# Designed miniproteins, single chains, continued (2), part 9

Each design is a single chain, and the fold is of that chain. pLDDT is the mean over its residues in the fold that is shown.

## One batch from the design tools (miniprotein)

Design m4278
Fold by ESMFold2-Fast:
Structure m4278 (fold): chain A 91 residues (1-91)
Amino acid sequence: MLVFPADEAIEKLRALIEALKSKDPEIRRHAAEAGRKIVEASPLDPRLLPVLRELLEVARELEKDKDPRVAEAARRLAEAIERKIEEIEKL
């Protein structure tokens, strides 16, 4: 599986945080769904921890989203982020 370089992963995760704050529920839904794959393809690099923790807080807030599809996608995204953080912290 192709893994992003750490700097590129950080940029993608920052862009993802902004997309998840969109006023358009379709953009939030697609961002959460795509975000899970971006998180899974991110390297096990401690430099990602600050942005992953910020992304996790945004994803947890989106679990309360008025659109149930966004809420469900956000829950799956949060699970992927928590797993990635745990894997990095165990290094």
Scores: mean pLDDT 86

Design m4279
Fold by ESMFold2-Fast:
Structure m4279 (fold): chain A 66 residues (1-66)
Amino acid sequence: GAATLERGIDLMAEAAGVSREEVRALLRRHGFDPTRVGTELYLSRELSEEERARLGEGARLLHEAL
């Protein structure tokens, strides 16, 4: 649902230190594939183990919502 979608976007944005708008733009760019979005965010910046786990959780929630 919409709430799960927004929670997934929020988790990925917070974990990667980017705006929710950037996560939405990356979703559109990658054909609404949360795994590709997560990979691009992971490869583009240094993330802690905890931030990587939250990024993965956000992608999982987006897979459930989409």
Scores: mean pLDDT 81

Design m4280
Fold by ESMFold2-Fast:
Structure m4280 (fold): chain A 100 residues (1-100)
Amino acid sequence: SIKEIVERVIARLEETIARLEALGLREPTVLATRAFLRHVIRELRAHRDSLSPEELIRFLESLAGLLRDLRSQTTDPAARALLDELIAFIEEAKREVERL
């Protein structure tokens, strides 16, 4: 189940990157967000088979916090909406892990 949650998180991160790219924005915060999400995907892939539920919860909590910081620095309404959707998804994923 942890592996399935991690795979869904990776898929959502990839979808969010594609949707941010489709906006064609050159805002530095948006570019930084895309680079950050690619880094997060690499980290999750590297640790997929070794993450405990507690480690994944801490990771998702940290990710949500960093995404809120990026969202607060983003001015484009469409990019902000995508970050709000991603934050909500990460919080739901964290609650799913907590129920395992």
Scores: mean pLDDT 90

Design m4281
Fold by ESMFold2-Fast:
Structure m4281 (fold): chain A 95 residues (1-95)
Amino acid sequence: SHMARERAVDLLMELAGISREEAERYLRRAEELINGGEEERLRVLELIAEFAEEVERNNRAEEWEELGERLIKETGDVEVAERTFLALLLIERER
């Protein structure tokens, strides 16, 4: 929904310290990857795998669980929460 999307943009700005324009751009890129073909879906899996290795290496499982719960609760929309999570992974990879 429009409200869930607006909340996702606000969360990306807060959590990543980026502008509204950048947050909207990353959220759109995440949507394109999730709704894409086989190559885009493989890229999503690669991003998730890299993140899982980092979480295991740094013992951050609890921080990750809290973030996931927050994204679902504050957006009220699991699909928007998934796109927001993927957008955060894209931002971290590009830093």
Scores: mean pLDDT 83

Design m4282
Fold by ESMFold2-Fast:
Structure m4282 (fold): chain A 60 residues (1-60)
Amino acid sequence: MLATVEGVVSAVELEGDRARVTIEGVDAETGEPATVTVEIPAALAPLFPVGAEAVVAVPK
């Protein structure tokens, strides 16, 4: 099952060839506050600048 979080990028941390992007927002199903961190290739980190709006689906 996928959980969908709608929010804004609050942090981007580079770790070698990877980046951890933290998104703070709300769970689209429940409306409850939610914080999720996703790991992406570091080359894609510029697509997720701090303050950008993001909608992410994460595996449960």
Scores: mean pLDDT 78

Design m4283
Fold by ESMFold2-Fast:
Structure m4283 (fold): chain A 62 residues (1-62)
Amino acid sequence: SLEEMRAAIAEVARTGDLSEEARALLEKAANQKTEEDFNKAAAEASKLLSDEQIRRIRELAL
């Protein structure tokens, strides 16, 4: 759900060693209403995230 995705992104933003740019992109992704816009924002954020941070988001968003 959108709420589960927002929670997952917020948790990674809180616990992850992130740049301000990466955090902003995660917040942008969490606020998207369309799948297309979400995928674009998530793809941009993923380039700035570690493999561990990406894995954590996937686990929390299941």
Scores: mean pLDDT 72

Design m4284
Fold by ESMFold2-Fast:
Order: structure tokens, then C-alpha cells, then sequence
Structure m4284 (fold): chain A 59 residues (1-59)
């Protein structure tokens, strides 16, 4: 249980970092705010799924 929660937290941290880096790269490449938001939304959805799994493990 603790190891599973740790792995999920590591996945969340990795996704947050990747989302930030991808957002910065898109903005620097001249992408619109809407394009940046679309990419960010995909990461937000994945993060929400991982957070739900952590909450289910907290019984």
C-alpha cells in the first residue's frame, strides 16, 4: 500500500513537471494560449485519475 501510494505520487510529480515543461516549450514556440491550455488539460485529466487512485488507497 505505501509503496503503491509512493509510485502514484512520483507519477503525479513527473506529470506536473512534464506539463510545465511542455507548456513552456509551446509558449516559446509561439503557440496560442488555447493550444497551451489544451495540452495542460490532458495532463490535468491524468493527474486527477492518479489522485483518485491515491484517495481509494487511503481507507
Amino acid sequence: MEEEIKKLKEQIENLRKKAYEDGVRLAEAGASADEVREVAQKYIDKLNELEKKINELKK
Scores: mean pLDDT 79

Design m4285
Fold by ESMFold2-Fast:
Structure m4285 (fold): chain A 96 residues (1-96)
Amino acid sequence: SREELIAAVMTASHELVDALVENKDAPYEELAKVLKEQMEKVIERLKKLNAPEEVLKAVEEGKKRLEELIEKKASVGELLSAVGEMTMRVIELLEK
C-alpha cells in the first residue's frame, strides 16, 4: 500500500500541475474551481487507500495553503510552487 500511496501522490501531483497549466489562461474563478475539485479528489483517493493520518494532515495543510493563495489571487507560478512543496512533504512522510 505504500507503493500505491506514492503512485497516487505522484499521479495527483501530475494532474494538479496539468490542470493549472491547461487553465492558466482561463478566468481565475474557473482555475480556482478546478484546483479545489482536484484537491478534493486527491484527499478522497488517499483516504480510500488508508493513507497515514500524518499524510492526510499534510495534504489538508497543502489544500489550506492553496485556498489562501486562491483568495489572494496568487499567480499560477505561486500555485505550482505550493503544489510542489505539498508533494515533496507528502513523499517525505511516505518514505519514513
Scores: mean pLDDT 84

Design m4286
Fold by ESMFold2-Fast:
Structure m4286 (fold): chain A 87 residues (1-87)
Amino acid sequence: SVLQARIDRARALAEQGRYDEALAVLGPVHSFLRGALNGGDKENYPYYEEVLDIMEEIFRAQGDENGVRVVELEKRYFAKLFGVEAK
């Protein structure tokens, strides 16, 4: 999957401390998945969870409290929308 390959690349960049590069890879993926999920495409939810988990990890490492808060709100919103617990 092209989505999975991009997510894997972003995780590898984050593990190297290359946070700006990781976020640059994740930004378009996050935007695409958020649009798809708002359109009712529930099959992409696991990819979106993985993207949010990586973004949260990066924002915590950077001390970006606003970034962490936005990710937590998105996790709760889509968990409710799809009838699953936020993780």
Scores: mean pLDDT 84

Design m4287
Fold by ESMFold2-Fast:
Structure m4287 (fold): chain A 68 residues (1-68)
Amino acid sequence: SAAELERIERLMEENREEAIEFLAKVFDISKEEAERWIEKDPSWLAGYLVYKGLLSREEADAWVEYRK
């Protein structure tokens, strides 16, 4: 539903900075590079929220498709 996609979108927005910091630390890259990864492929951001247990894989995949 539209309401469910809007909820997922808010979670993505709220966790974007955490995802950037997490990716930068885990992969030993700059925050700027982690930001570019997310900009090029939003599944990096979606994958972080699945990792944190905030979204299911199915919800994350639905949001990635919505953003295309």
Scores: mean pLDDT 85

Design m4288
Fold by ESMFold2-Fast:
Structure m4288 (fold): chain A 77 residues (1-77)
Amino acid sequence: MAEEARRALAEAGIEASDEDVEALARAQAALDAGDYAAAAREAEKLLGSPNPGLRRAAAGVVRLSRLKLGEEPPAAP
């Protein structure tokens, strides 16, 4: 999973520390395991990253995890 996350970030041209890549990998592994609470928690750590690409990737994981947990925003009118 960490190797897959590193590959995905490199292919997207995103500069990331090993620590940040490992955090994203843990979030993705939690999603694969169906542990949406853990996935959201790990991804939320990256929302404070100075790297906008990492923040965008993490935001996607957080959004998906929250939807799976039933935390859907109200439908737009």
Scores: mean pLDDT 70

Design m4289
Fold by ESMFold2-Fast:
Structure m4289 (fold): chain A 80 residues (1-80)
Amino acid sequence: SLYEEIEKIIEKGVAEKKSPVDLLKEIVKLANENKLSPEFKQKLLTAYEKTLNENKDKSPEERAKAMLKEIKKVIEEYEE
């Protein structure tokens, strides 16, 4: 559920040419609405920022793909 909601935010945002900052704001809002722990939120934000920095020279589509992979890993760590 959480991953699917984040995936929709990122995919729609890329299609609409939203800035990485605007996408991050939507992800943070979703995390707060779902009452995620501070540690979980920090890991999501860290994954987002690291992936953005590592892929800043890539297309928005490739960057989104990389972000979703790293976000999925963080969510899988917290599935239990």
Scores: mean pLDDT 79

Design m4290
Fold by ESMFold2-Fast:
Structure m4290 (fold): chain A 92 residues (1-92)
Amino acid sequence: PSEEQIEADVLTALGLIIATNAIKYPADEATLRRDVDRLEEIAKQLLSMGDKTSAELLAENLEKVADYAEKQGFTDVAERARKAAEEIRKAL
């Protein structure tokens, strides 16, 4: 694999860890918002590297984070996460 493929794999793993931890370990609204922003940044970087499959996987995980945020009453964070997932999918 190229260095770019290794970097894409590391970014994908980081995104999945962030999404999983956001749901598994309860955080305040500000922390969850920051996690959503980081997930969007990682997914956009994966798109810039041509890794559409990993970007779509992170979009799916953003929707899972949105569902969790909605359940916690963090409606603004849920809408941010859904919007991020939609923007990623539009770029696929």
Scores: mean pLDDT 87

Design m4291
Fold by ESMFold2-Fast:
Structure m4291 (fold): chain A 73 residues (1-73)
Amino acid sequence: AVADEVLEAVRAGDLARAVELLTAAGLRSGLSPEEARRFAENTVAAVAAAVKAGDDELARMIAETGVREMERL
């Protein structure tokens, strides 16, 4: 699932890949490139903060919520 791939990329320290994955998901859901990129960057930053804090449950919840919000647009 996209959320799992984003979380894995963040855990690996590859924030650029995480942003690309979410941006692609947003584009598939009909967001503009600017909206998709902005949402992806904000979501990845939040996931990265949770991972850094050691809160794996929060990190997963943020990633899953971000993907779901994009898919409902």
Scores: mean pLDDT 82

Design m4292
Fold by ESMFold2-Fast:
Structure m4292 (fold): chain A 59 residues (1-59)
Amino acid sequence: MTPEEDERILAANEEVAAWTRKEVAELDRQRPLSPAERVAWNEEKGPEIVKRFRELLAE
């Protein structure tokens, strides 16, 4: 891997992680999420998280 690719991957991971934290925090603000609901949310949003990560790496 080139250093530029590594930096891009790290930046994409940070952006996706920040987005995920914001989304979960917004849901938790409206009502507390149970552990099962958090797992279900992660499973439901898994493909969307991967899609966002891939879009950030698309250049």
Scores: mean pLDDT 72

Design m4293
Fold by ESMFold2-Fast:
Structure m4293 (fold): chain A 78 residues (1-78)
Amino acid sequence: MEAVNRALSAANGASTRDPKTGLELARLAAQVAAKDPSAAPLLGEIGDRLLAALHGSPEEMAETTRKAAEELRRLLEE
């Protein structure tokens, strides 16, 4: 659990290269987890995709980060 959280935060920071975006993505993930604990598997899937993007191209990394933010916002809207 702790290792997954650390990896997700690190991957998010590395992929965005924008401290503001990284912080917001972390806040969105925390809000989703607080609102719906059953969303933990989805947060894990998003983290896995962000980690996979670190081994891809910069374009893939940017796309994955963008999709992650959109998914988190959708979960919060509900």
Scores: mean pLDDT 65

Design m4294
Fold by ESMFold2-Fast:
Structure m4294 (fold): chain A 82 residues (1-82)
Amino acid sequence: SEARERERRFLARLIGAVLAALGDLTLLERDELVEEVNRKALRAFQLWDNGTDFDTLEQLLRELEEVGRRATAEELARFAAL
């Protein structure tokens, strides 16, 4: 069914986003952002389990991806300020 396909895609994307972010944050030594990723991932899972609409879940996935990008941007800004 369409709903089942959306569920599988959401879970695959959630897992992918978490693994990508954790990999980047581990390389950048940003333990506090690892905790943020874990909190956001848990929230996304809870909302998915409670039947939240797919558009809301897509926004949460984007927020997870942005944590890694934000950390990289912060490091670049720090070097530019030196």
Scores: mean pLDDT 70

Design m4295
Fold by ESMFold2-Fast:
Structure m4295 (fold): chain A 61 residues (1-61)
Amino acid sequence: MEHTARGRELAAAGRYREALVHYGEALRADPRNREARENMAETLEAQTGVPKEEILATFEL
């Protein structure tokens, strides 16, 4: 929860590496956290150009 919110703040500031660390911590605590997965996928899309939908498919349980 807090890690997801912090990650989103960092991503909005363009601090993608730090944002990904916080999203990773959120997913370590709860691997089914949809919000953290979605925000991480958006951040990775911004960095890599891989569509968010493809990244999210790798998180399906």
Scores: mean pLDDT 76

Design m4296
Fold by ESMFold2-Fast:
Structure m4296 (fold): chain A 100 residues (1-100)
Amino acid sequence: DPEKKKAEEKFKEVLKIAEEYAEAGRNGDKEKAEKLGKELSNVTIEQLSPTKVRLTVYDEKEGKTYEIVLDLNKLSQEEKEALATLVVARELLKEGITLQ
């Protein structure tokens, strides 16, 4: 299924961006953190159940939204750690972009 494969590729891309965002923050690379933070602002994370999470990714270049439902019990330990990094990165962005 080409759509499923593309959604899985977007998920992996988003996890990589989240890791790079966290590293830029740790290194004080403000310009890189701001650029990566903008990319992560297109990501929405919703907890559906204790074991299921919905990721919604908006691709600005294609004008298309990708939706992926993740079963946490089927993720590798590395994928779980990357997803935890993504959640933390999104919370930091919410604090930085929270306007009244």
Scores: mean pLDDT 76

Design m4297
Fold by ESMFold2-Fast:
Structure m4297 (fold): chain A 71 residues (1-71)
Amino acid sequence: ATAEGVRAAIEAQLAEHPDDPEVWIAGALALDRLGRTEEAERWYQKAADLAGVSVETARKEAEDRLARNAA
């Protein structure tokens, strides 16, 4: 229910901006928060490929953004 709803909403944004690594990172972060770590890792990989960075870098970028938004 919740994880599927979040995924559907982000997939709608990807339909408009499929080449935006930021959308993929946002989707991965949302999925990770919902316990869908395997799916989140796939989305981090897509973001990394689009941004030209490593998947580890994309994941850290998402975590840094979450920390900044909490402050």
Scores: mean pLDDT 74

Design m4298
Fold by ESMFold2-Fast:
Structure m4298 (fold): chain A 76 residues (1-76)
Amino acid sequence: REAAIQAAEAETIAAVLEELSKYLTPEQLAKVKEAIAAGDGERVGELLKENLTEEQRNAIVQVALSHAEAANAALE
């Protein structure tokens, strides 16, 4: 059960990073990955505001929410 939770979390992070790779350069994506690994949500938000349009940020949020909802349903 714990492994299923970890797998769902990893899948959500992977999906968000995949979507970000469409909009960000490899260097910008590396900075976002570092901020995520550090648990620094404020820094992630800053990097996204600096490097993405409002529409692109909304797309990332929709991907994250969609995967998080699916993961939450699977963990019941």
Scores: mean pLDDT 73

Design m4299
Fold by ESMFold2-Fast:
Structure m4299 (fold): chain A 80 residues (1-80)
Amino acid sequence: MDYKLTLTLTLADGSTVTLELEGTPEEIAEKLEAALKELGLSDEDARRLAEGLKTMLESGVPAEAAAQLVSREATALLNK
């Protein structure tokens, strides 16, 4: 099943980044991991959040709820 997710992240400088992710849970996880690493997350944190999103989608968590949860976690890590 293909998903379309929009994640809005707030950076430490107050700027916002919108990530539009589309595809299978696996493709979305790969795209999210790459984007989070480019935004300055560690390889470990980026991988953990991407795998978490994939697991939530595969477990039937609503896509918007999963996206909001991951957006909050990523924003917190980027602003630490």
Scores: mean pLDDT 82

Design m4300
Fold by ESMFold2-Fast:
Structure m4300 (fold): chain A 80 residues (1-80)
Amino acid sequence: SSKIENLRERAGSIKDPVIREKVEEAIEAAESGDKDKARRILDDLSVDLLKAVVFNEPDDVIDDLALAADIAEEAFLLVV
């Protein structure tokens, strides 16, 4: 799927390996049809992003989490 390929390419640009791995898990969950897992990872990343913004974390962290949340959302929408 060209959509899944695009999501994997975008995930590869995430600098933090922990955030990148979490996004890769969301893409794999979506590809396998595991809606519950894809939703949970999206929710976790969205909460992490909100916390990073509220606590004024470095821009690199916020940028990685924002990209991660966007990719996880697109992955989840492919399964719904």
Scores: mean pLDDT 87

Design m4301
Fold by ESMFold2-Fast:
Structure m4301 (fold): chain A 57 residues (1-57)
Amino acid sequence: SSRYFPFDEVVALARQGLSLAEIEKRLDLDERQRALFRQLLAVNGETYASFVARLQA
């Protein structure tokens, strides 16, 4: 869904060290939610690795 994205849950799992693929599977993210998150990272000039590093700072 493009209207709903479980950002806080993604952040919590990313802080625990889960990979993006593990998070996508665990939260059962649909194709649109997966695309939305990748777009969010791109807009911020982030990779998933840099996103995780920022959460741990």
Scores: mean pLDDT 80

Design m4302
Fold by ESMFold2-Fast:
Structure m4302 (fold): chain A 67 residues (1-67)
Amino acid sequence: DYEELARWLEENLGIKLTPEQAKELKEKLEKYLKETRPKNLETKTHFTEEEMLELIRKIAEEVLKKA
């Protein structure tokens, strides 16, 4: 549910996204995570909240700049 993701982003990053923009962000985030954390993901079992928020913020700014 991309409406839930959009609400979470507004609450945690102060960024207002449409559900369509939240979908694009999620797809880009999944791509970045797959490219950045390939086979060695097992040695890094979790992202810190700060690392995840930084990545999400960066992608959200890219999505907003396209609009």
Scores: mean pLDDT 69

Design m4303
Fold by ESMFold2-Fast:
Structure m4303 (fold): chain A 68 residues (1-68)
Amino acid sequence: LSEKTIQAIIDAAVATLREKGYSDVTIAVARAELTRILSTLPEEELDAYLATLPADVAAAMRAALAKV
């Protein structure tokens, strides 16, 4: 994945978490974890990984990915 694509889908996930009322600390931890996973994940496994996330977060990330 390109750095731009990774950043776009992380920003979408973070926006969804903020809207749901998660704390800044939880969001920072989630951002760090997503950055680590997405930077090391093979592109062929991205779709399967997104399927393991909460449905609303996964939907936001998929929408951002499709728009790039």
Scores: mean pLDDT 81

Design m4304
Fold by ESMFold2-Fast:
Structure m4304 (fold): chain A 78 residues (1-78)
Amino acid sequence: SKEELLELLEEYARLLLAGVDPDTAVQHAVSRAPPELQGELLRLIARFNELYQRHLDAGLTREEAVRAALEEVKKEIE
């Protein structure tokens, strides 16, 4: 479901804010996802990372960039 995918994406984002490296954070989030959702989750993580990096490059803090990227991904899948 969209809700389950967003919960897993939020867990990924939380790990990034806690200082976990992106590759480890991806592996952790994907391992917690049901097999049928893993492909879609990877696609959402890739989109989140694109938006997150764009916001960081624009001068936002990590916390602000995470919030903005999550809001944008939510709008894209609604």
Scores: mean pLDDT 84

Design m4305
Fold by ESMFold2-Fast:
Structure m4305 (fold): chain A 75 residues (1-75)
Amino acid sequence: MKRKELEELVKRVEELARNKAPKEEIYKAMKEAIRLAVDSKDSEALQRLAKIAMQSEELSKILQDAIYEVSKELA
């Protein structure tokens, strides 16, 4: 059930961001969440990830880097 996996990934990104985990761990989780959200066409999950990223410049940069990488893999 892809929707449950996506929900778990989004929650993990939120948890890692709140706990100020290493940026590489946040980036990896963010990239997987974006990839699955795009594959599942889940705009709500993408919106939730964007809200997490808006909390800091560092998180915003991680989101940008993750979107760029996923975009390259899908092209």
Scores: mean pLDDT 80

Design m4306
Fold by ESMFold2-Fast:
Structure m4306 (fold): chain A 61 residues (1-61)
Amino acid sequence: MTTTETVVVEDPIAAAREYIAKKEAEGWEVLEFEEYTGAHPSALVKVQKGDEGRTVIFTAG
């Protein structure tokens, strides 16, 4: 099963990197990490553990 979540933060790229570090420490595999820089920065992270998948979108709002 795959869950999608959107998180509003001040620094989406930094938040995404911290999220990846935490999830890797918890045994999750990073499948995708996309950084979008510009006027409205955002990041997309996909992680998987076993048959669980999660997609998190970090945005500045």
Scores: mean pLDDT 81

Design m4307
Fold by ESMFold2-Fast:
Structure m4307 (fold): chain A 74 residues (1-74)
Amino acid sequence: MKELEEKMKETLAEDIALVDAAPLSPEEKAEAKALLERLAEALLEGLKTGDAAAYRAVVAALEAEARRVAALLE
């Protein structure tokens, strides 16, 4: 569990760094970071409760939001 939590935090930090490097407004960056942090917290809670369905749902939501943010860069 701890090892997975650590990897997830590392991935979140990398995603936040990518958002910071993106040519987005400060407001858009703040919203993207807040969303990533919220989804990571939900994923961590799901892992603690052992709810595999919640885990898959959060991963899908993270991917969908990443695609939406990428679309804004067009």
Scores: mean pLDDT 71

Design m4308
Fold by ESMFold2-Fast:
Structure m4308 (fold): chain A 73 residues (1-73)
Amino acid sequence: SAAERARLQERLRYLQIVIKANDFIKEVAQRDKEKAEELSGKFTQLIMKMREEGVSVAELEEEVEKLIKEAEG
């Protein structure tokens, strides 16, 4: 069904965001453990907020991209 496809696409998008964030944090950890711990904490708070406040997968993606840019810039 179309609804089933949409649910699977949303889940795939969510997993891709989580993988991207974790890969970035892992890369940062190779250079700066304290910064990696800070980023991990921020990402965990973002996931918790998504679960508690009903933040969309699209909003999570934007916040993760912002977190990465702030860490790199």
Scores: mean pLDDT 82

Design m4309
Fold by ESMFold2-Fast:
Structure m4309 (fold): chain A 74 residues (1-74)
Amino acid sequence: SALTERAIAEIRRLGEEALSKAKSEAEKAEIERLTATLIAYVRQHGHLMSEEEIEKGLESVRAMFEKMIAEWEK
């Protein structure tokens, strides 16, 4: 669906932004794993999700990437 494709595009954008802030190969690998896992989940289950559920999911995804970056900046 259009909502599913939009969600996947936003997850990719967040992953690319996080990759630009990663300083090591291990950090990059973690971002790539998280991004791939989230995209796979949306591809498998996105058609069962409401617009509200997708928006809530994207809020959680943003928080996950922000938390990862904050941990690496310590």
Scores: mean pLDDT 83

Design m4310
Fold by ESMFold2-Fast:
Structure m4310 (fold): chain A 73 residues (1-73)
Amino acid sequence: MKSIMEKIKEIGEILNKLTPEQQKKALEVIRKEQKKLLEKIEANPDASKEELEEMLEETVDKVLKEIKKIYEE
């Protein structure tokens, strides 16, 4: 099972392999998902540490999936 840090590292490795055009698309995905994560955190001020970690993991998984899709394009 990959840790969240290992997934973040994989995202960075894929980004380094992308063309400039693919990197632009990947950065737009990252920006969109980061905004959604921040909105979720702000909407749930009483969220537990476990709930926050789950939200972060879902966001990282979504970003990783989308950038892999861009790389396959």
Scores: mean pLDDT 81

Design m4311
Fold by ESMFold2-Fast:
Structure m4311 (fold): chain A 100 residues (1-100)
Amino acid sequence: MAVRRGILLGAEFVGAVARGDVERARRLAREIADDPDEAAWRAAVGLVRAMLTLVALTEEDPERRERLLELLDRLEEAVAAGDRAAAREALIEAAELVAE
C-alpha cells in the first residue's frame, strides 16, 4: 500500500517537473521526503530517478546532463543512507534544473 502512495507522489512530481511547475515540484519533494513510510518515499524517489535517467540520456546540453547525473548519484546515496533531507534537496535541484 505504501509503495502505491510513493509511486503516485513520484508521478505527480514528474508531472510537475514536465510542466515546468517548479513551485508544485518543491512542495511534492517535501511531501516525498516527509513521508513517514520508508517504502513510500523510496518508491517515489525510485520513480523520479528512473525519469531523470531518461531525461539525462536525451539531454543535448553537456553541462545540464552532467548536473542531472550528479543529482541521480546524490538521490541514490540519499536513499541508501535513509537521508530524507539530502533526497529533498536533490529533488528540488532536479526540478529547477529540468525547468531551465
Scores: mean pLDDT 82

Design m4312
Fold by ESMFold2-Fast:
Parts: structure tokens; C-alpha cells; sequence
Structure m4312 (fold): chain A 72 residues (1-72)
């Protein structure tokens, strides 16, 4: 639904604002959230949306950590 998509986008925006995410981390995080939304819609399990958001946060943090180490 549009409401679920807006919630996921809002959470990603909060992560970007708070963590000032590199573009790469934001893109990977958005993919995880969108995949979770798609799966939740297909299976009817809305809890997958919240799980996807938490996984996206973890993935974004991992990417930020690696990005800082690479000096690229």
C-alpha cells in the first residue's frame, strides 16, 4: 500500500538525516526495505516490513563503516 511505502521511505530519510549516509548505503538500504515490502505484500505478513527496516539500518551501518575504511 502507499502508506507502507511512505513509512519505509520516511525511515530511510531519517537514517540519511541522522547518519548522513553515503549514496551507496542509502541505495542498498532502500533495496532491502523495498524487497521486504514486496515480500510482505505477497505473503500478507506485515511484520516483514519492520524486519526489513531494521535489516536496512544494519546494512547501511555496515556499508558506512566499510566506506570510511576504504578512503575511496
Amino acid sequence: SMKAKKEAEKKLKEMIEAGKLPEKAGLEGSKVVLDALSKALRTGDGSLIDKGIEEAKKKAKEIIYKELLEKE
Scores: mean pLDDT 65

Design m4313
Fold by ESMFold2-Fast:
Structure m4313 (fold): chain A 87 residues (1-87)
Amino acid sequence: MKIVVFVVATSPEAQPQAEEAAARIRERFEGVAEVHVGPADGAAAGELMRELEDRARREGEGFVLVGATVDSAAATEEGIAKAEELA
């Protein structure tokens, strides 16, 4: 199944961790996952999340939300596990 993955930083300081998580998810699910990184502005990230979730629902695709923190290892592993369950 095709999946849409949205990676969002929980704070501006976690933006590099969001980019790293997105890169790892893209590598593992090449051809299956469409991976997006939310902007550092939480309001803009929330709007993009809504648009992507709505599109995924419309297209019959899976949607995975990954929250990246400054302590990002657990969040990346959780995101990969959720994507594997839907892929």
Scores: mean pLDDT 75

Design m4314
Fold by ESMFold2-Fast:
Structure m4314 (fold): chain A 63 residues (1-63)
Amino acid sequence: SEEEIKKMVEKVVNELVPEDDPNREEIKEEAFKKVLEKYGENATEEQIEQEVIDTIVERLKEE
C-alpha cells in the first residue's frame, strides 16, 4: 500500500508538472511524505491528488 501511494503520487505529479521542471522530484518526495504523515497507508486516491496539488501550489508561491 505504501508502494501504491508512491506510484499514485508519481502519476499525479507527472501529469501536472513538466518533465523538465527541476522541482518535480522534490514535489514527489514532499507530497509522498505529507500523504503518509496525514493519512498513512490508507490514503484515498482523492486525498493523494489533493495533497499533490497543495504541494505544487505551495512551491509556486515560494518560488
Scores: mean pLDDT 78

